# Ledger of designs, part 79: designed miniproteins, single chains, continued (5)

Each design is a single chain, and the fold is of that chain. pLDDT is the mean over its residues in the fold that is shown.

## One batch from the design tools (miniprotein)

Design m18743
Fold by ESMFold2-Fast:
Structure m18743 (fold): chain A 99 residues (1-99)
Amino acid sequence: SEVDKLLEELKKLLEELQRLKQELEQALADQDYSRLQQILQQIQQTVGRAQEVAKKFVELAKKGEATPEQIAEFEKILQQMDEVLQQIGDIWREAEAKA
């Protein structure tokens, strides 16, 4: 279904954010500021894509096209994305404090 495709896309975007977090930690450890700029741009792009996919999911859910189980999975993915983004923010703030 279209709803299942949106959930799979969100899961892939969550995995991308998790990878970008690891790359961010490594770039900061290596003091690779060129790589850091690239990673921050990719994080912003991934967040933007996730917001558009989430918007489409919410529209379908409002039309009654999503099951309660699909809505629960959607909320779980968004919660996990929020956690990763908070961790990215914490890593960045800690790095600034040490500089």
Scores: mean pLDDT 87

Design m18744
Fold by ESMFold2-Fast:
Structure m18744 (fold): chain A 98 residues (1-98)
Amino acid sequence: SKLEEANRLRDEGDRLYQQGNYRDAALKYYEAFRIYIEIEDIENAKKTLDNLLYAIAKARNIPLSSFDPYARIYHSLYFKNTKGALEELEKLLKEVGL
């Protein structure tokens, strides 16, 4: 099922993150996030978005103190618009070279 695929991708992201492979972790979290949004699993989508944003911060060596408040505001605001959230995340991934 799509839910099982999303859960597998999230778990792969978690393993990559723990190994310090933040770039590939971010990409796996993004793939999982897209599927959670498609199946309207908003709870897992929100959790996965948080993991994705932290992985991006680590991958690009962005100071967490400046990134985390922005990421939390972004998550809270844009996640209410699922299409807009996906478009903004795709833009962010391109801007950070992922």
Scores: mean pLDDT 77

Design m18745
Fold by ESMFold2-Fast:
Structure m18745 (fold): chain A 109 residues (1-109)
Amino acid sequence: EMKKKILELIREIRELIERERARFEEEARAARAAGADPAEIERRLREHEEAAEAILETLEEIEEEIKNDTLDKKKALNRLIADALIASGLGWLEVARKLVELADLIEKM
């Protein structure tokens, strides 16, 4: 069933986002230890946290709407495209790719 495939992909994207968050937290710790500017590190951490929150919120809404059979395809596609651009801008290329894949599956529903 298409809905199962979509829900599985949403779970994969969530896992990838958590890996990106963990990876950047580790990079931030290493940068601090190396004497990098604390203000720049805090700014970048905020950017990553805000992006993660926005994408995770989109995924939660889509998951709920699919389960309740209330999905607005156009709205979901617009959100996923915006989120893919955000992810791409941060270098989260695998997240961006899977967000586009999710959009393609939703369009085919």
Scores: mean pLDDT 89

Design m18746
Fold by ESMFold2-Fast:
Structure m18746 (fold): chain A 71 residues (1-71)
Amino acid sequence: SAALEQADAHIEAANAAYAAGDLAAAFSHLVDAIHYYLQAGYSPEEAFARLRARADPALHPFIDALEALNE
C-alpha cells in the first residue's frame, strides 16, 4: 500500500538523518513512519516491531521513548 511504502521510506530517511548527525530529523521521520504503519492497518505492537527491525539499532532508545508515549 502507499501508506506502507511511505512508512518504509521514512525509516530510510530516519537512518540517513541519523548518519548525518540530525537527530531531530531522525526522530521526526520515526514518528511519521509509525503514523503511516498505523494508517496501513498495522497494530501499534506490529508497527513498533517493524520500526525496530528496519531502523538503525542506535535509534532504538528513541523508538522505546516513542512507544512509551503512545501507550
Scores: mean pLDDT 85

Design m18747
Fold by ESMFold2-Fast:
Structure m18747 (fold): chain A 78 residues (1-78)
Amino acid sequence: MIDYDLVKEAIEKYLSPEAAERVKRILDEIIKTEGKLTATSLGMAVNEARRTLSPEEAEAVEKAFDEALKKAGIPVKK
């Protein structure tokens, strides 16, 4: 599982406050359904961000999640 605080720090670093709030809402819904935050859960959140946010913001979400996964010790290379 991934520390949600690491994910929050990464999205706040790469996204505007408004976009970060939308992504946090997506993550909260995933945590409610899955009970935990995993690499798969972050992949689902990226897909929802691509539907909800601009293409530029969605790319920033991908970069933020990549950083959070690396800090959690999870490989994100292909």
Scores: mean pLDDT 76

Design m18748
Fold by ESMFold2-Fast:
Structure m18748 (fold): chain A 86 residues (1-86)
Amino acid sequence: SLEERLKAIEDLIENSDIDPETFVELLKALYDQLTPEEKLKFLEVIKRIYEKTTDPELKANLRKFLQELLERETDPEVKAILKEIL
């Protein structure tokens, strides 16, 4: 289920003209429902999107999103991957 949602997220951003702000709102809603283990899988996908994107607006919105997550996250493994991406 999560793997299917994450694939849909990658497909959505690669193959559509979705607004970056709208995309990040979808990511926020999903993230807040995840367990720490699921957050690690989620962030691996976000890392790929962040590193591959050539859209400066999307990159800026993702960077802000990741920074906001890092500020409020308490799980040390999740914090480690957030620091690695940023």
Scores: mean pLDDT 84

Design m18749
Fold by ESMFold2-Fast:
Structure m18749 (fold): chain A 64 residues (1-64)
Amino acid sequence: GVEAAERAVRAVRAGRPAPREDVEAVAKLSGLSPEQAANGLRAAADLGLDGRGALELMLRQGKG
C-alpha cells in the first residue's frame, strides 16, 4: 500500500534501487506490471510526490 510506495519513492529519489517487494506490491494493487509500476514510481519521484501521491497516481493509471 502507501508504505510500499513511500519506501520505493524514497529509494528512487535517493538514487538507490527500489526494493523489488515494494514495486511488486504497488504493481499488484494498481493492476500494473512491475515494469509499469517502476516507471510510475520514477515519474512520481520526479514530480516530488510522497508515497500516497505516487500510489494514487498509479491507481488511476491501472484502471485504464
Scores: mean pLDDT 80

Design m18750
Fold by ESMFold2-Fast:
Structure m18750 (fold): chain A 87 residues (1-87)
Amino acid sequence: MSEEELRRERLTLAGILRLMAEEEKDPEVRAKLLEAERALLDPSLSPREGLERALAIVEEIAKETKDPKLRAGLETLAAWIRARLAA
């Protein structure tokens, strides 16, 4: 995948994480979703590095959450990020 494609995917994912954070009622989970968004928007990181950091945070939230629906959604999102990083 090109750097430009990774940049677009990073911005799309940041928007998704922001929307998830706005709908999230658990303040700890909300804070971690916003941390993942911030990692994606970090201008000191390459688009690939931002996606890799966001993936790590998303996987950690999925591991720690007691909400099975949120876990399933985050696992799907993590698979999506891994697929983009592999292309």
Scores: mean pLDDT 80

Design m18751
Fold by ESMFold2-Fast:
Structure m18751 (fold): chain A 85 residues (1-85)
Amino acid sequence: MEAEEEVRELEKKIEELVKKLGKGAVFAVLKKELEKAYEIYKEDPEDPENQERAIKATIEGVKKAVEKLEEALKNGEELPKVEPV
């Protein structure tokens, strides 16, 4: 039942990543990671168990996308102006 809350938590992280990396980069990574969830859903879209598998795969995909984007922030340009070097 808490899947929607997990998604909302991840969505907040995505919003922060969009502010720092831009919508295009964030969307591209998300789309790539969510492809597997969509394929699972297509196997049997009317089966509640398969729908649950697709939802879990979506959460996992979003989580992986967030991790990849956070790594890009550590290694990418456009560092925040909050720390003098």
Scores: mean pLDDT 70

Design m18752
Fold by ESMFold2-Fast:
Structure m18752 (fold): chain A 89 residues (1-89)
Amino acid sequence: MEDEDAIIARRKAELGVSDADFQELVQEVLDRTKDVPPILLYTASEPALSIALEIVRNHPKTKDYSKADQFTLAEIVVVEAGKEVLKKK
């Protein structure tokens, strides 16, 4: 119900993730989910969410985050990736 862009921006700021690092994570999710339907990214559904979680857990800037923060970051990254695909149709 809240604006998704506002939610993503707020959570990204709370997690201390830079715009550059966030876009790198989004791009890696896009590269690994080429065969996944875009709606599953946009809704943070499986298998897209699990792929995003693995990316966040292995990224040098985010691997030391708490499990809760990694999950929150994976959710906003996968939703942003889904928005990018749907924006391109």
Scores: mean pLDDT 80

Design m18753
Fold by ESMFold2-Fast:
Structure m18753 (fold): chain A 85 residues (1-85)
Amino acid sequence: PTKEEVEKYINKIKEFSKDMDEETRKLAEEYIKLLKEMVEKGDILRAYFAAKNAYELLSKKTPENIEKAREFLKEAVEGLKEYLA
């Protein structure tokens, strides 16, 4: 995958986050920031799959999937912080 492909998924996540509750929006913004940092460090492959997985969860607009996406984002943000530290 390329940096442009990661940016494509980041933009899709950003569009979905606009219609979400404040807590989920903040988590998505934090996750996007960490994904961009990962790309800048050259870990494009991991950033691509992380962004793709988040987008796939967020694109399903059921209450159950929104809750799963929120839980995923909480864990993913923490994991990326540990990885980037």
Scores: mean pLDDT 76

Design m18754
Fold by ESMFold2-Fast:
Order: C-alpha cells, then structure tokens, then sequence
Structure m18754 (fold): chain A 67 residues (1-67)
C-alpha cells in the first residue's frame, strides 16, 4: 500500500544504480532511453516526497525524502 510506480513498461529500457543515502535523501540513479519518463512517473506517484533531476535524455537522479 502507498504510492507506487508500475515498472513493467520500463523492463529492459532502464537500468537502476545502487541506492544510496545522501543529505537526508535516498538517492537512486536511473539510466536508459526511458529514464526521463520513469522520473516523471515517480514524481506523479510520490509528489513532494521525490525529486527527479533530469541530467540528460538518458540519465535521471531520483531523490526520495527520508522521514
């Protein structure tokens, strides 16, 4: 239960890096041609709990605010 993103449409189209904790955020790097679309889906699902930084057309950094 809670906000979630369906990752099935992105199977084989994005690669997830190792999650890490930085400065009160859980940080996850996403790479691949659909990374920006995935980033937007996370912003839509999690709202103010996530920040999606679009680095380029194949690289997005997701920052989830820790409680």
Amino acid sequence: EGPAVDLRPYHGKVTFGAARVEDGYQVLEVRGPDAPALGRDFERAFGDRVEAEIVDETHVVLRFRLP
Scores: mean pLDDT 77

Design m18755
Fold by ESMFold2-Fast:
Parts: C-alpha cells; sequence; structure tokens
Structure m18755 (fold): chain A 55 residues (1-55)
C-alpha cells in the first residue's frame, strides 16, 4: 500500500542516518524493514549510501 511504501522510505532514510553514526547492524535492520514494506528502490539507494560510508 502507499502507507507501507511511505513507511519503507522513512525506514531507509533512518538506516542511512544510523550508518552515518557507525550503527551498521541497526542500519541494516532498518533497510531490511524498508524492503519488507515494499520500498525496494529506497532500500537499494540506502544500501549504496551505506557502502559509500564503509558500513
Amino acid sequence: SMEDLERGERLAALGVILAGQGRGEEARAKVDESRRAGADESAANALKKMEELGV
């Protein structure tokens, strides 16, 4: 649903924030939740940013 996609986008954004703080395991958990919500593009973009951050 649209609500699930919006939630997934927010989770992906939170994942990037956590990765920037060095909280890589929590960041990955948020990206996984984003993907489960159906926000595959947002999750993929978050993973790219996490890779750039060395997480």
Scores: mean pLDDT 84

Design m18756
Fold by ESMFold2-Fast:
Structure m18756 (fold): chain A 91 residues (1-91)
Amino acid sequence: LSPELQRIFENAMELVERLREELERLGFHVPSEEEILEALSKKNPYLALTTLAEGAFDEEVIELLREGRVEEAAERALEVARALLRALRGE
């Protein structure tokens, strides 16, 4: 990984660790280290990262991770996850 992608990898791992219990409780897939590394190896790593956690990591989450704003990224990801669940339930 380039130094920039390595930093994003580290931020993404911190994000996943902060979110693990809440995502599991909501029934979302928690991305593994290998899944994050695979996403970062794609030709468009930022787009690939948005496919993780069943859509909970939207473009705003990835932008916050690029800026190192991991706490805000975690808050946004939980908001997205809850919104996705409400949409699936017709709420």
Scores: mean pLDDT 84

Design m18757
Fold by ESMFold2-Fast:
Structure m18757 (fold): chain A 92 residues (1-92)
Amino acid sequence: MKEELLKKVKEYEKKAKELLAKAAEAKAAGNELEALKYLKKALEAALKGVEAALELAKLEGAPQEDLEALEAYKEKLKAKIKEVEEKIKELE
């Protein structure tokens, strides 16, 4: 379980970084809609990574402060995903 969760965290962190790079490239090219679509995918990957990190932290008996920080970050990512989805709808 712990090894699988750690692998998930690393895989989603890598995916999020790759997608953020693509979003930056699209933005530099003036393609705002494409940039927002990549940003949304990056945020979704980051959210999956944080979910796995939260499960791992709970299994490891991490301090309550660390668990609360991860939960707060998860909620911020969810809010940002909704914000980006709304912007995509406005541009389509």
Scores: mean pLDDT 86

Design m18758
Fold by ESMFold2-Fast:
Formats: C-alpha cells, structure tokens, sequence
Structure m18758 (fold): chain A 73 residues (1-73)
C-alpha cells in the first residue's frame, strides 16, 4: 500500500541521514543512495497516485538537503 511504502521510505532515508551524520566523508555516497531510493519510490507511486508520488519526492528532497548540509560542514 502507498502509505506503508511512504513510511518505509521515511525510515530508510532516516538511516541514510544517520550514516551521513556519523560518517560525513561518505556524504556523497549517501546522497547518491538517497537520490536513487527516492527516484524508485516516486516512479513506483506514480502508477498508483500523483499525490503519493509528490509526497515521496518531498520526503526524499528533505533527506537529500540535510545530507548536503552535513557535507558542507
């Protein structure tokens, strides 16, 4: 279900953020991982609902932005 998929995406992206915070030297790799995960989630959800696809993009963009800030530190 799309709602469960969104929650799974949030949890996985939070793990990626935590890894980036703990290991800032890996930030580029974690950004790439977050981007790939978000793209897959958005593409999958577009088949179900544009609304859920948009929510997935927002969740992914938020995570990627935070990791980029970690990289700049």
Amino acid sequence: EAEEALEGLREKLEEIREIARKYPERADAEISAAEALTERAVAGMKALSEEYAEKAREIGEEAIEEIRRIKEE
Scores: mean pLDDT 80

Design m18759
Fold by ESMFold2-Fast:
Structure m18759 (fold): chain A 95 residues (1-95)
Amino acid sequence: LEEIIKKGKEAEARLEAMVAELKAAGRTTLTPEELEEAGRLLGIAAAAEVAKLAVESGDFSLLDKAEADVLASNLPEAFKKAFTETLKKAKEELE
């Protein structure tokens, strides 16, 4: 679980770096490739936070609820894929 939380923090740091680079270049829009990468990183970070909350609360039903909510949403596919893959690894580490 600590590895999943660390991966989430690394994803958040990479997102901050992407935003800083975009601003430094004077750009106002992301390319499709940058949007996909941002979606992937956001998915990892979100899944790591959900896993942390589940452990801190002792309520592992939060993992299943978050997965269902994300899959039913209109969030980008890159986000959904990264979120579900990260959440699956968190579930495996909690067994």
Scores: mean pLDDT 82

Design m18760
Fold by ESMFold2-Fast:
Structure m18760 (fold): chain A 78 residues (1-78)
Amino acid sequence: MLPAELEEKLLALAKEAAEAEKSLSDQGRQRVRALVAQVYHAVAQAVAAGESPEALLAKLDELIAQARAEIRRIVEED
């Protein structure tokens, strides 16, 4: 299982993505869902590799910032 702090941050991103999806086309929704899945996958791989909680949080913060920028781009293109 993911540490509670990582899970909370991922849940916040998923909630933001779900709000964006409400105004998107089917293609836009698929793009946002794929992006969120990629963030979850990257975090899961880092956890499986045995990275420290501090390293995981730093990596997640960078991934969330990049994901938010990409969600905005997807919304603007849709």
Scores: mean pLDDT 81

Design m18761
Fold by ESMFold2-Fast:
Structure m18761 (fold): chain A 68 residues (1-68)
Amino acid sequence: MEAEKRKQEQDIEEARKLGQEAAALNPASKPTMDNVIEAARKHPEDASAARKSLKAYLEALKELQKKK
């Protein structure tokens, strides 16, 4: 409906939060997380996909830590 650009901004903000959490759990992934967030900022139309990918990665990291 209204605020489509606000939805894109929300997706970028959520992607940044997910990337920050993932980087906190795995500091070695920080450069990759930074690149994904930067790409989503430059291409807001892809922000929803970036958010979903980062969420899946964060869930995988949490599962790996639980099993390690």
Scores: mean pLDDT 74

Design m18762
Fold by ESMFold2-Fast:
Structure m18762 (fold): chain A 76 residues (1-76)
Amino acid sequence: KEIEEKIKELQKKAEEHRASLDTHGAEVARLANEAQAAWDDPERYAELQARMDSHGAEIARHAAELKKYEEEIKKL
């Protein structure tokens, strides 16, 4: 019963990270399109690249947390 509640908590956390991955992935795609349009503006391109790198770091963080929660669920 405590295990069931723990699994539900971990599943909720996993779903939150999945939703964040989708959101950051969509932002990277949008920023990549903007960067392609800004090829003649090196400062704008650099700003967009930095924003994409930031979202990429968040994607990596959320993916790692998701894997951690999935592994914890498997151990229960």
Scores: mean pLDDT 83

Design m18763
Fold by ESMFold2-Fast:
Structure m18763 (fold): chain A 86 residues (1-86)
Amino acid sequence: SSQEVLDRVDEILERHRDFLIRELNLSEEEFEELRERFLQDIRDNAIDSSVLLDERVTLRLFLGFLLREGVISIEQFNAILKRLES
């Protein structure tokens, strides 16, 4: 179900919470706001659920969302992805 996908995405973001807050230089409040907006973006755009079950793909989509929202630069996006893959 769509709710199971959203729950899985939320769990992935929660596991990486401390890493993402540090790397993105966010407050906890800013992270929670962006997390909620990302989950809403997934709901509104009916993103393929099979893609969102992959933790690496989910994190890339979250970082891509932040790039589109102007929260991070392309340089920050690439640097964070490299650290996630190391």
Scores: mean pLDDT 80

Design m18764
Fold by ESMFold2-Fast:
Structure m18764 (fold): chain A 99 residues (1-99)
Amino acid sequence: SLVDKVREVAERLMDEALAATPDGLFTKEQVMAFIDELRKRLIEELNLPQSLAQEIEEKLLELVEEEFKTRDTLTPAQLREILDRVIEEFRKKLEELLS
């Protein structure tokens, strides 16, 4: 499914980000860079419409900004929870693209 492919892209990008982060914690700047790169890969690898990739980015940024009001870093588990929530919110729109 396209939802599973989006999750695969996000998990590969998580693995790459973790390999570049020796303390295993993500700063706000690192998470912002992650979200921008995820948007690019969703368009380039999965041919998502730019408008849909932008909506996903905007929702991720909204949830991330809320978390960074009370903390300076995110754990991988916290970032995955945000990703899973956003992917589930967009599930129907993603599945409609394969119809």
Scores: mean pLDDT 85

Design m18765
Fold by ESMFold2-Fast:
Structure m18765 (fold): chain A 67 residues (1-67)
Amino acid sequence: VEVTVTFSDGEVAERVLTRAYLTVPGLTAIERLSENTFRLTFADEAAAERVVALLREEPAVESIEVR
């Protein structure tokens, strides 16, 4: 499962993604596609749902795309 997320603020992105990586064991990879756009790779759908829920609570998240 892959999730692409775009943030309006790079510092918020770094903080949020660091927390997600440390707290969600199924988040296996984070790849920077641009300054504020990241591709997240997950071992399972439940891990993706947990991270998407966290991202939806962040005002600095501009878009989320789930594959």
Scores: mean pLDDT 82

Design m18766
Fold by ESMFold2-Fast:
Structure m18766 (fold): chain A 104 residues (1-104)
Amino acid sequence: NAAELAKKAIELANEARELRARGEDPTQVIEEAKKYAEELVKLADEEKDPSTRGALYFWAGVAYDAAGQTEEAAKLYSRAAEDFKKAGNTFLALVAEYHAKKAA
């Protein structure tokens, strides 16, 4: 379920940001975000549908951003943009390209 994948990535990103804002240790959330990103990349690498694959790479990028892995996030956003272009989804491709530029 794409909505559940998005929800988990967003929750991890928000929790990491809130912990940092409060001066609390984000280490556990960062580790969870990194593991989740790795799981999403593995699923994306096995996915043949470019729309679904693009979404998996995009949310993996969000999870790597939450983990502070900005270079890896930028690469995944770029992969997501290419897959959304293949799917004919110009809007999501532009969104992914924007995130890639901000992460790099």
Scores: mean pLDDT 86

Design m18767
Fold by ESMFold2-Fast:
Structure m18767 (fold): chain A 90 residues (1-90)
Amino acid sequence: MTVEEIAERAAEVAREKMLEHGASPQAADEIAKLVGEAARSLAEGDPERFARNIEKAREVALKAGLSPEQADEIVEAAVTEFLRALDEAA
């Protein structure tokens, strides 16, 4: 599995959960992009850039009108998916 495939899987999880909670397609696409960038940053050995992109993703969810609990759920689900995909690739 490539880094790009891992990033795409995590991004899709975040996008789907945003849409499930009633966020706009535009907000869902924005969070998906940030999650994908976070996954790539970690694969490049940049944990600070990873953390920054995850925090931005959480902010996008909150600005889209989601509760803090929903925002945390989306970020956690996306991070869990990319960590699982990384483990499967090892």
Scores: mean pLDDT 82

Design m18768
Fold by ESMFold2-Fast:
Structure m18768 (fold): chain A 87 residues (1-87)
Amino acid sequence: SELEKLKEENLKKIEADKSLSEEEKEELKRRIEAAEIGLKIREKIEEEGDKEFEKELEKKAEEFEKKGASEEEIIKWLEEKLKELEE
């Protein structure tokens, strides 16, 4: 898919960026992973028309930003929600 190609290109750009530390590169890669899972969840919500779930995602995103949650915490929550939507 086009999204997979864009993801691969972005990952290559991050890896090639000499101004970034290895820690910063890993952080950016995690953000790309979180964004991909988030897009999949959004597509499922749009298919089902679940407005309450959409509001839950927005509220949780604000909570994560306020808390300063790690990308790992965000990815874990998104994966759990994606599985819930698939069931």
Scores: mean pLDDT 74

Design m18769
Fold by ESMFold2-Fast:
Structure m18769 (fold): chain A 65 residues (1-65)
Amino acid sequence: MRQQFLQNIQEARRLGVENAQSIDDFIRRAEALLTARRSASYARRAVDTLRRGLDSMSPQIFNVL
């Protein structure tokens, strides 16, 4: 899920349509969806991993992964 999510954002940016705000919005939607279906713990784990990758790469809008 999180991998596909990040990849889709990266692809959209390559097309020149995505932006930093959209990335944040996508993450929030994924969090809400996961929490609603399962548990907050699972959602937190997924988001934490996502943030780790983002921080490791670069906070720049050109580098999401």
Scores: mean pLDDT 54

Design m18770
Fold by ESMFold2-Fast:
Structure m18770 (fold): chain A 84 residues (1-84)
Amino acid sequence: MNVERHVLASVGERTVLLFVFTYVDGKLVRIGGAILPLADLPAYLREVAPDHVTVFTSAELEERIRAMLESLGIPFTIRVVPSM
């Protein structure tokens, strides 16, 4: 069976709200969620080992989040939003 995990995360200065979507053979089978400190995000992503991460964050945090995701070697998309 092909198992695929996608993370969707809203990243603020202090906290991250995220959802983990688990697909088995292309079918969504589970949605998990977490709220965690930004400092804990790298460890959480290493544990989950997602196939892709989509991040919504502010322009001020973009470079920091990009560097962190690149260091983890996880495929990612960053969407910069002024209100996040």
Scores: mean pLDDT 84

Design m18771
Fold by ESMFold2-Fast:
Structure m18771 (fold): chain A 96 residues (1-96)
Amino acid sequence: EIEVPDSAYAVVLLFKREVSPEEAEKLARQLAEDLGVEIIAMVTRRLASGRVVSFIATPTYEDALRLRKAAAEQKDVVEAAAVSADIRGTLQWVLE
């Protein structure tokens, strides 16, 4: 069970197969620190496709957009980056 406020915004990062979950989490944390974005919660896992996914809950829509933009610029390791206001649905999708 992961407790995330309904007022939070999710950033979902999809990484390439060669990226480990540990490397993905380290990159996401570093980007958030560089931007001054608070991480409320983070879940990182490897999908059956071999790609790594990170769910990151941030306090505001603006924080989520800034983190998504910075992650999307990391073209060598990040395959896709998205923002969602559906915290519960997005978290459930990542945990499946």
Scores: mean pLDDT 82

Design m18772
Fold by ESMFold2-Fast:
Structure m18772 (fold): chain A 63 residues (1-63)
Amino acid sequence: MMEEVKKLAKESLEELKKILAESPAVPEEEQRRLGPALALASGYEHPDMSDATRERLWEKAKE
């Protein structure tokens, strides 16, 4: 119960940190495409989403 909440929070924080790290270098076009993928990558539809799955979503969003 609490473990899943912490895992989701950790994933959200790491995703935010990753966005902040990429923001200065990533063009607005790529950032725009990350919008929908971010919602999926946040794991709201899949609470057991792993970091590996989120990374794959980021790669697809950049395509």
Scores: mean pLDDT 53

Design m18773
Fold by ESMFold2-Fast:
Structure m18773 (fold): chain A 94 residues (1-94)
Amino acid sequence: MDTSPEAIARWLYERGVTAEQLRKYIEPIIKDGKVSIRALAEAIQKALEDVGAPIHPLIPYIIARELDTDKDGYISKETIDAVLEALERLEKER
C-alpha cells in the first residue's frame, strides 16, 4: 500500500473528507510541533464520522502508524501539513 501523505490524502478524499474538516480535528491536537498516533487516529475517525463513512476503528490507527516514519509514536506537523496540502490540491483539481 502506498503510505505517502498524498496517498493518505487521496484515501480520505475518496471518502468525502475535506482538508477543512480534517483541519478542525487536527489543529487543536498539535502540541510541540507533533501529534501522537492515538490523537491523529481519533481526529481521522471524527472526520470520517462527519461524512458518514463506516470504518473499522483500527483503520485510522493503522493510517496514523504508517505516517509515523520514525516509529517513535508521533507524527510531525510537517507530515500533517503535507497530508492537508495534498487534500486541498485534490479538492481544487476537481
Scores: mean pLDDT 79

Design m18774
Fold by ESMFold2-Fast:
Structure m18774 (fold): chain A 66 residues (1-66)
Amino acid sequence: SAVARQLLQREMGLSEEQVAAIEAAVAASGGRPLSDAEVRALAKRLGLSPERVRQALAAARATAGM
């Protein structure tokens, strides 16, 4: 949702492009948690730490129903 996107951008300090990539990764996973290898690959592509990617994935899942 637009509300979830705005919350992720504001609270996490992520760009619109980074938030879109995080949301796409959650959707592509079919709702399952990403593996450590998938998190590291996504972090490398987005220029984020693996920890920041894990936080963003958790926030995206938590706000998906808002």
Scores: mean pLDDT 76

Design m18775
Fold by ESMFold2-Fast:
Structure m18775 (fold): chain A 74 residues (1-74)
Amino acid sequence: SQEEIDVAIQEIARKVKETIDAGVAAGLSLDEIRAQVDKVIDELAKKYNLPQELKDRIRKVADRMAEERLAAAA
């Protein structure tokens, strides 16, 4: 079960990064990037039946990644 969770986290991390990078490249605002990232996290958390606590932690990390990536691109 831990191995299944680790695979899920890796897929989520990859798709979140891809979503952030694509949003920055497209000139989206931070709020627009956050909305797209939230959708990706929600879809994958539902797919893998991830607990809310883990989902919340992923959102916090993703939020910070989006802010840092957008700041670096400015």
Scores: mean pLDDT 83

Design m18776
Fold by ESMFold2-Fast:
Structure m18776 (fold): chain A 84 residues (1-84)
Amino acid sequence: MKSEAVARVVGQILLLMSSTVSEEDAEEIVAIISEVDPEAAELARKAIENGKASSIPQTELSPEEAREIARRMAEALATVKALE
């Protein structure tokens, strides 16, 4: 269902907001998502920036984990677009 795909996208955004991502990993995440949905890529960038601005200690994501999050978001976004 479209609602399930949207929930998956939101879940990945929340993971990015609750984690610390390196600048290189952030650019890779945004690049992967922008190939499917440029608007969602901007939301992901803002989520990463908000996470970095947090004064609360956060879990640092590895490059592999960052790429996995980006791929999951891209897959969910592709599903949303297919159901449009």
Scores: mean pLDDT 73

Design m18777
Fold by ESMFold2-Fast:
Structure m18777 (fold): chain A 92 residues (1-92)
Amino acid sequence: KLADIVARLEAKYGAKVEDVIARVEELLKKEELSPAEKRELARDVYFLQEIVHEAAELPLVRSLEDLLSLSTEELKLEAKATLRTTKTLLET
């Protein structure tokens, strides 16, 4: 079931979950994000949140628009939490 969710979302967005995780980790290492980097982080977090929430059979709490409206600091906190949950899910 999880593998099917991942494969479907990877196909939908044209992205690999491992590549998205690596990109989020690299963006989180930066002290400041450009507007383009902030938008990329928001899209990547949204992708990972779709996997996590669908695997948990829960509705998605934040839209992409909601994530884009967060401050860079708030978005980084959301990204750290999402990254931790996604990694735990994929290891299980």
Scores: mean pLDDT 83

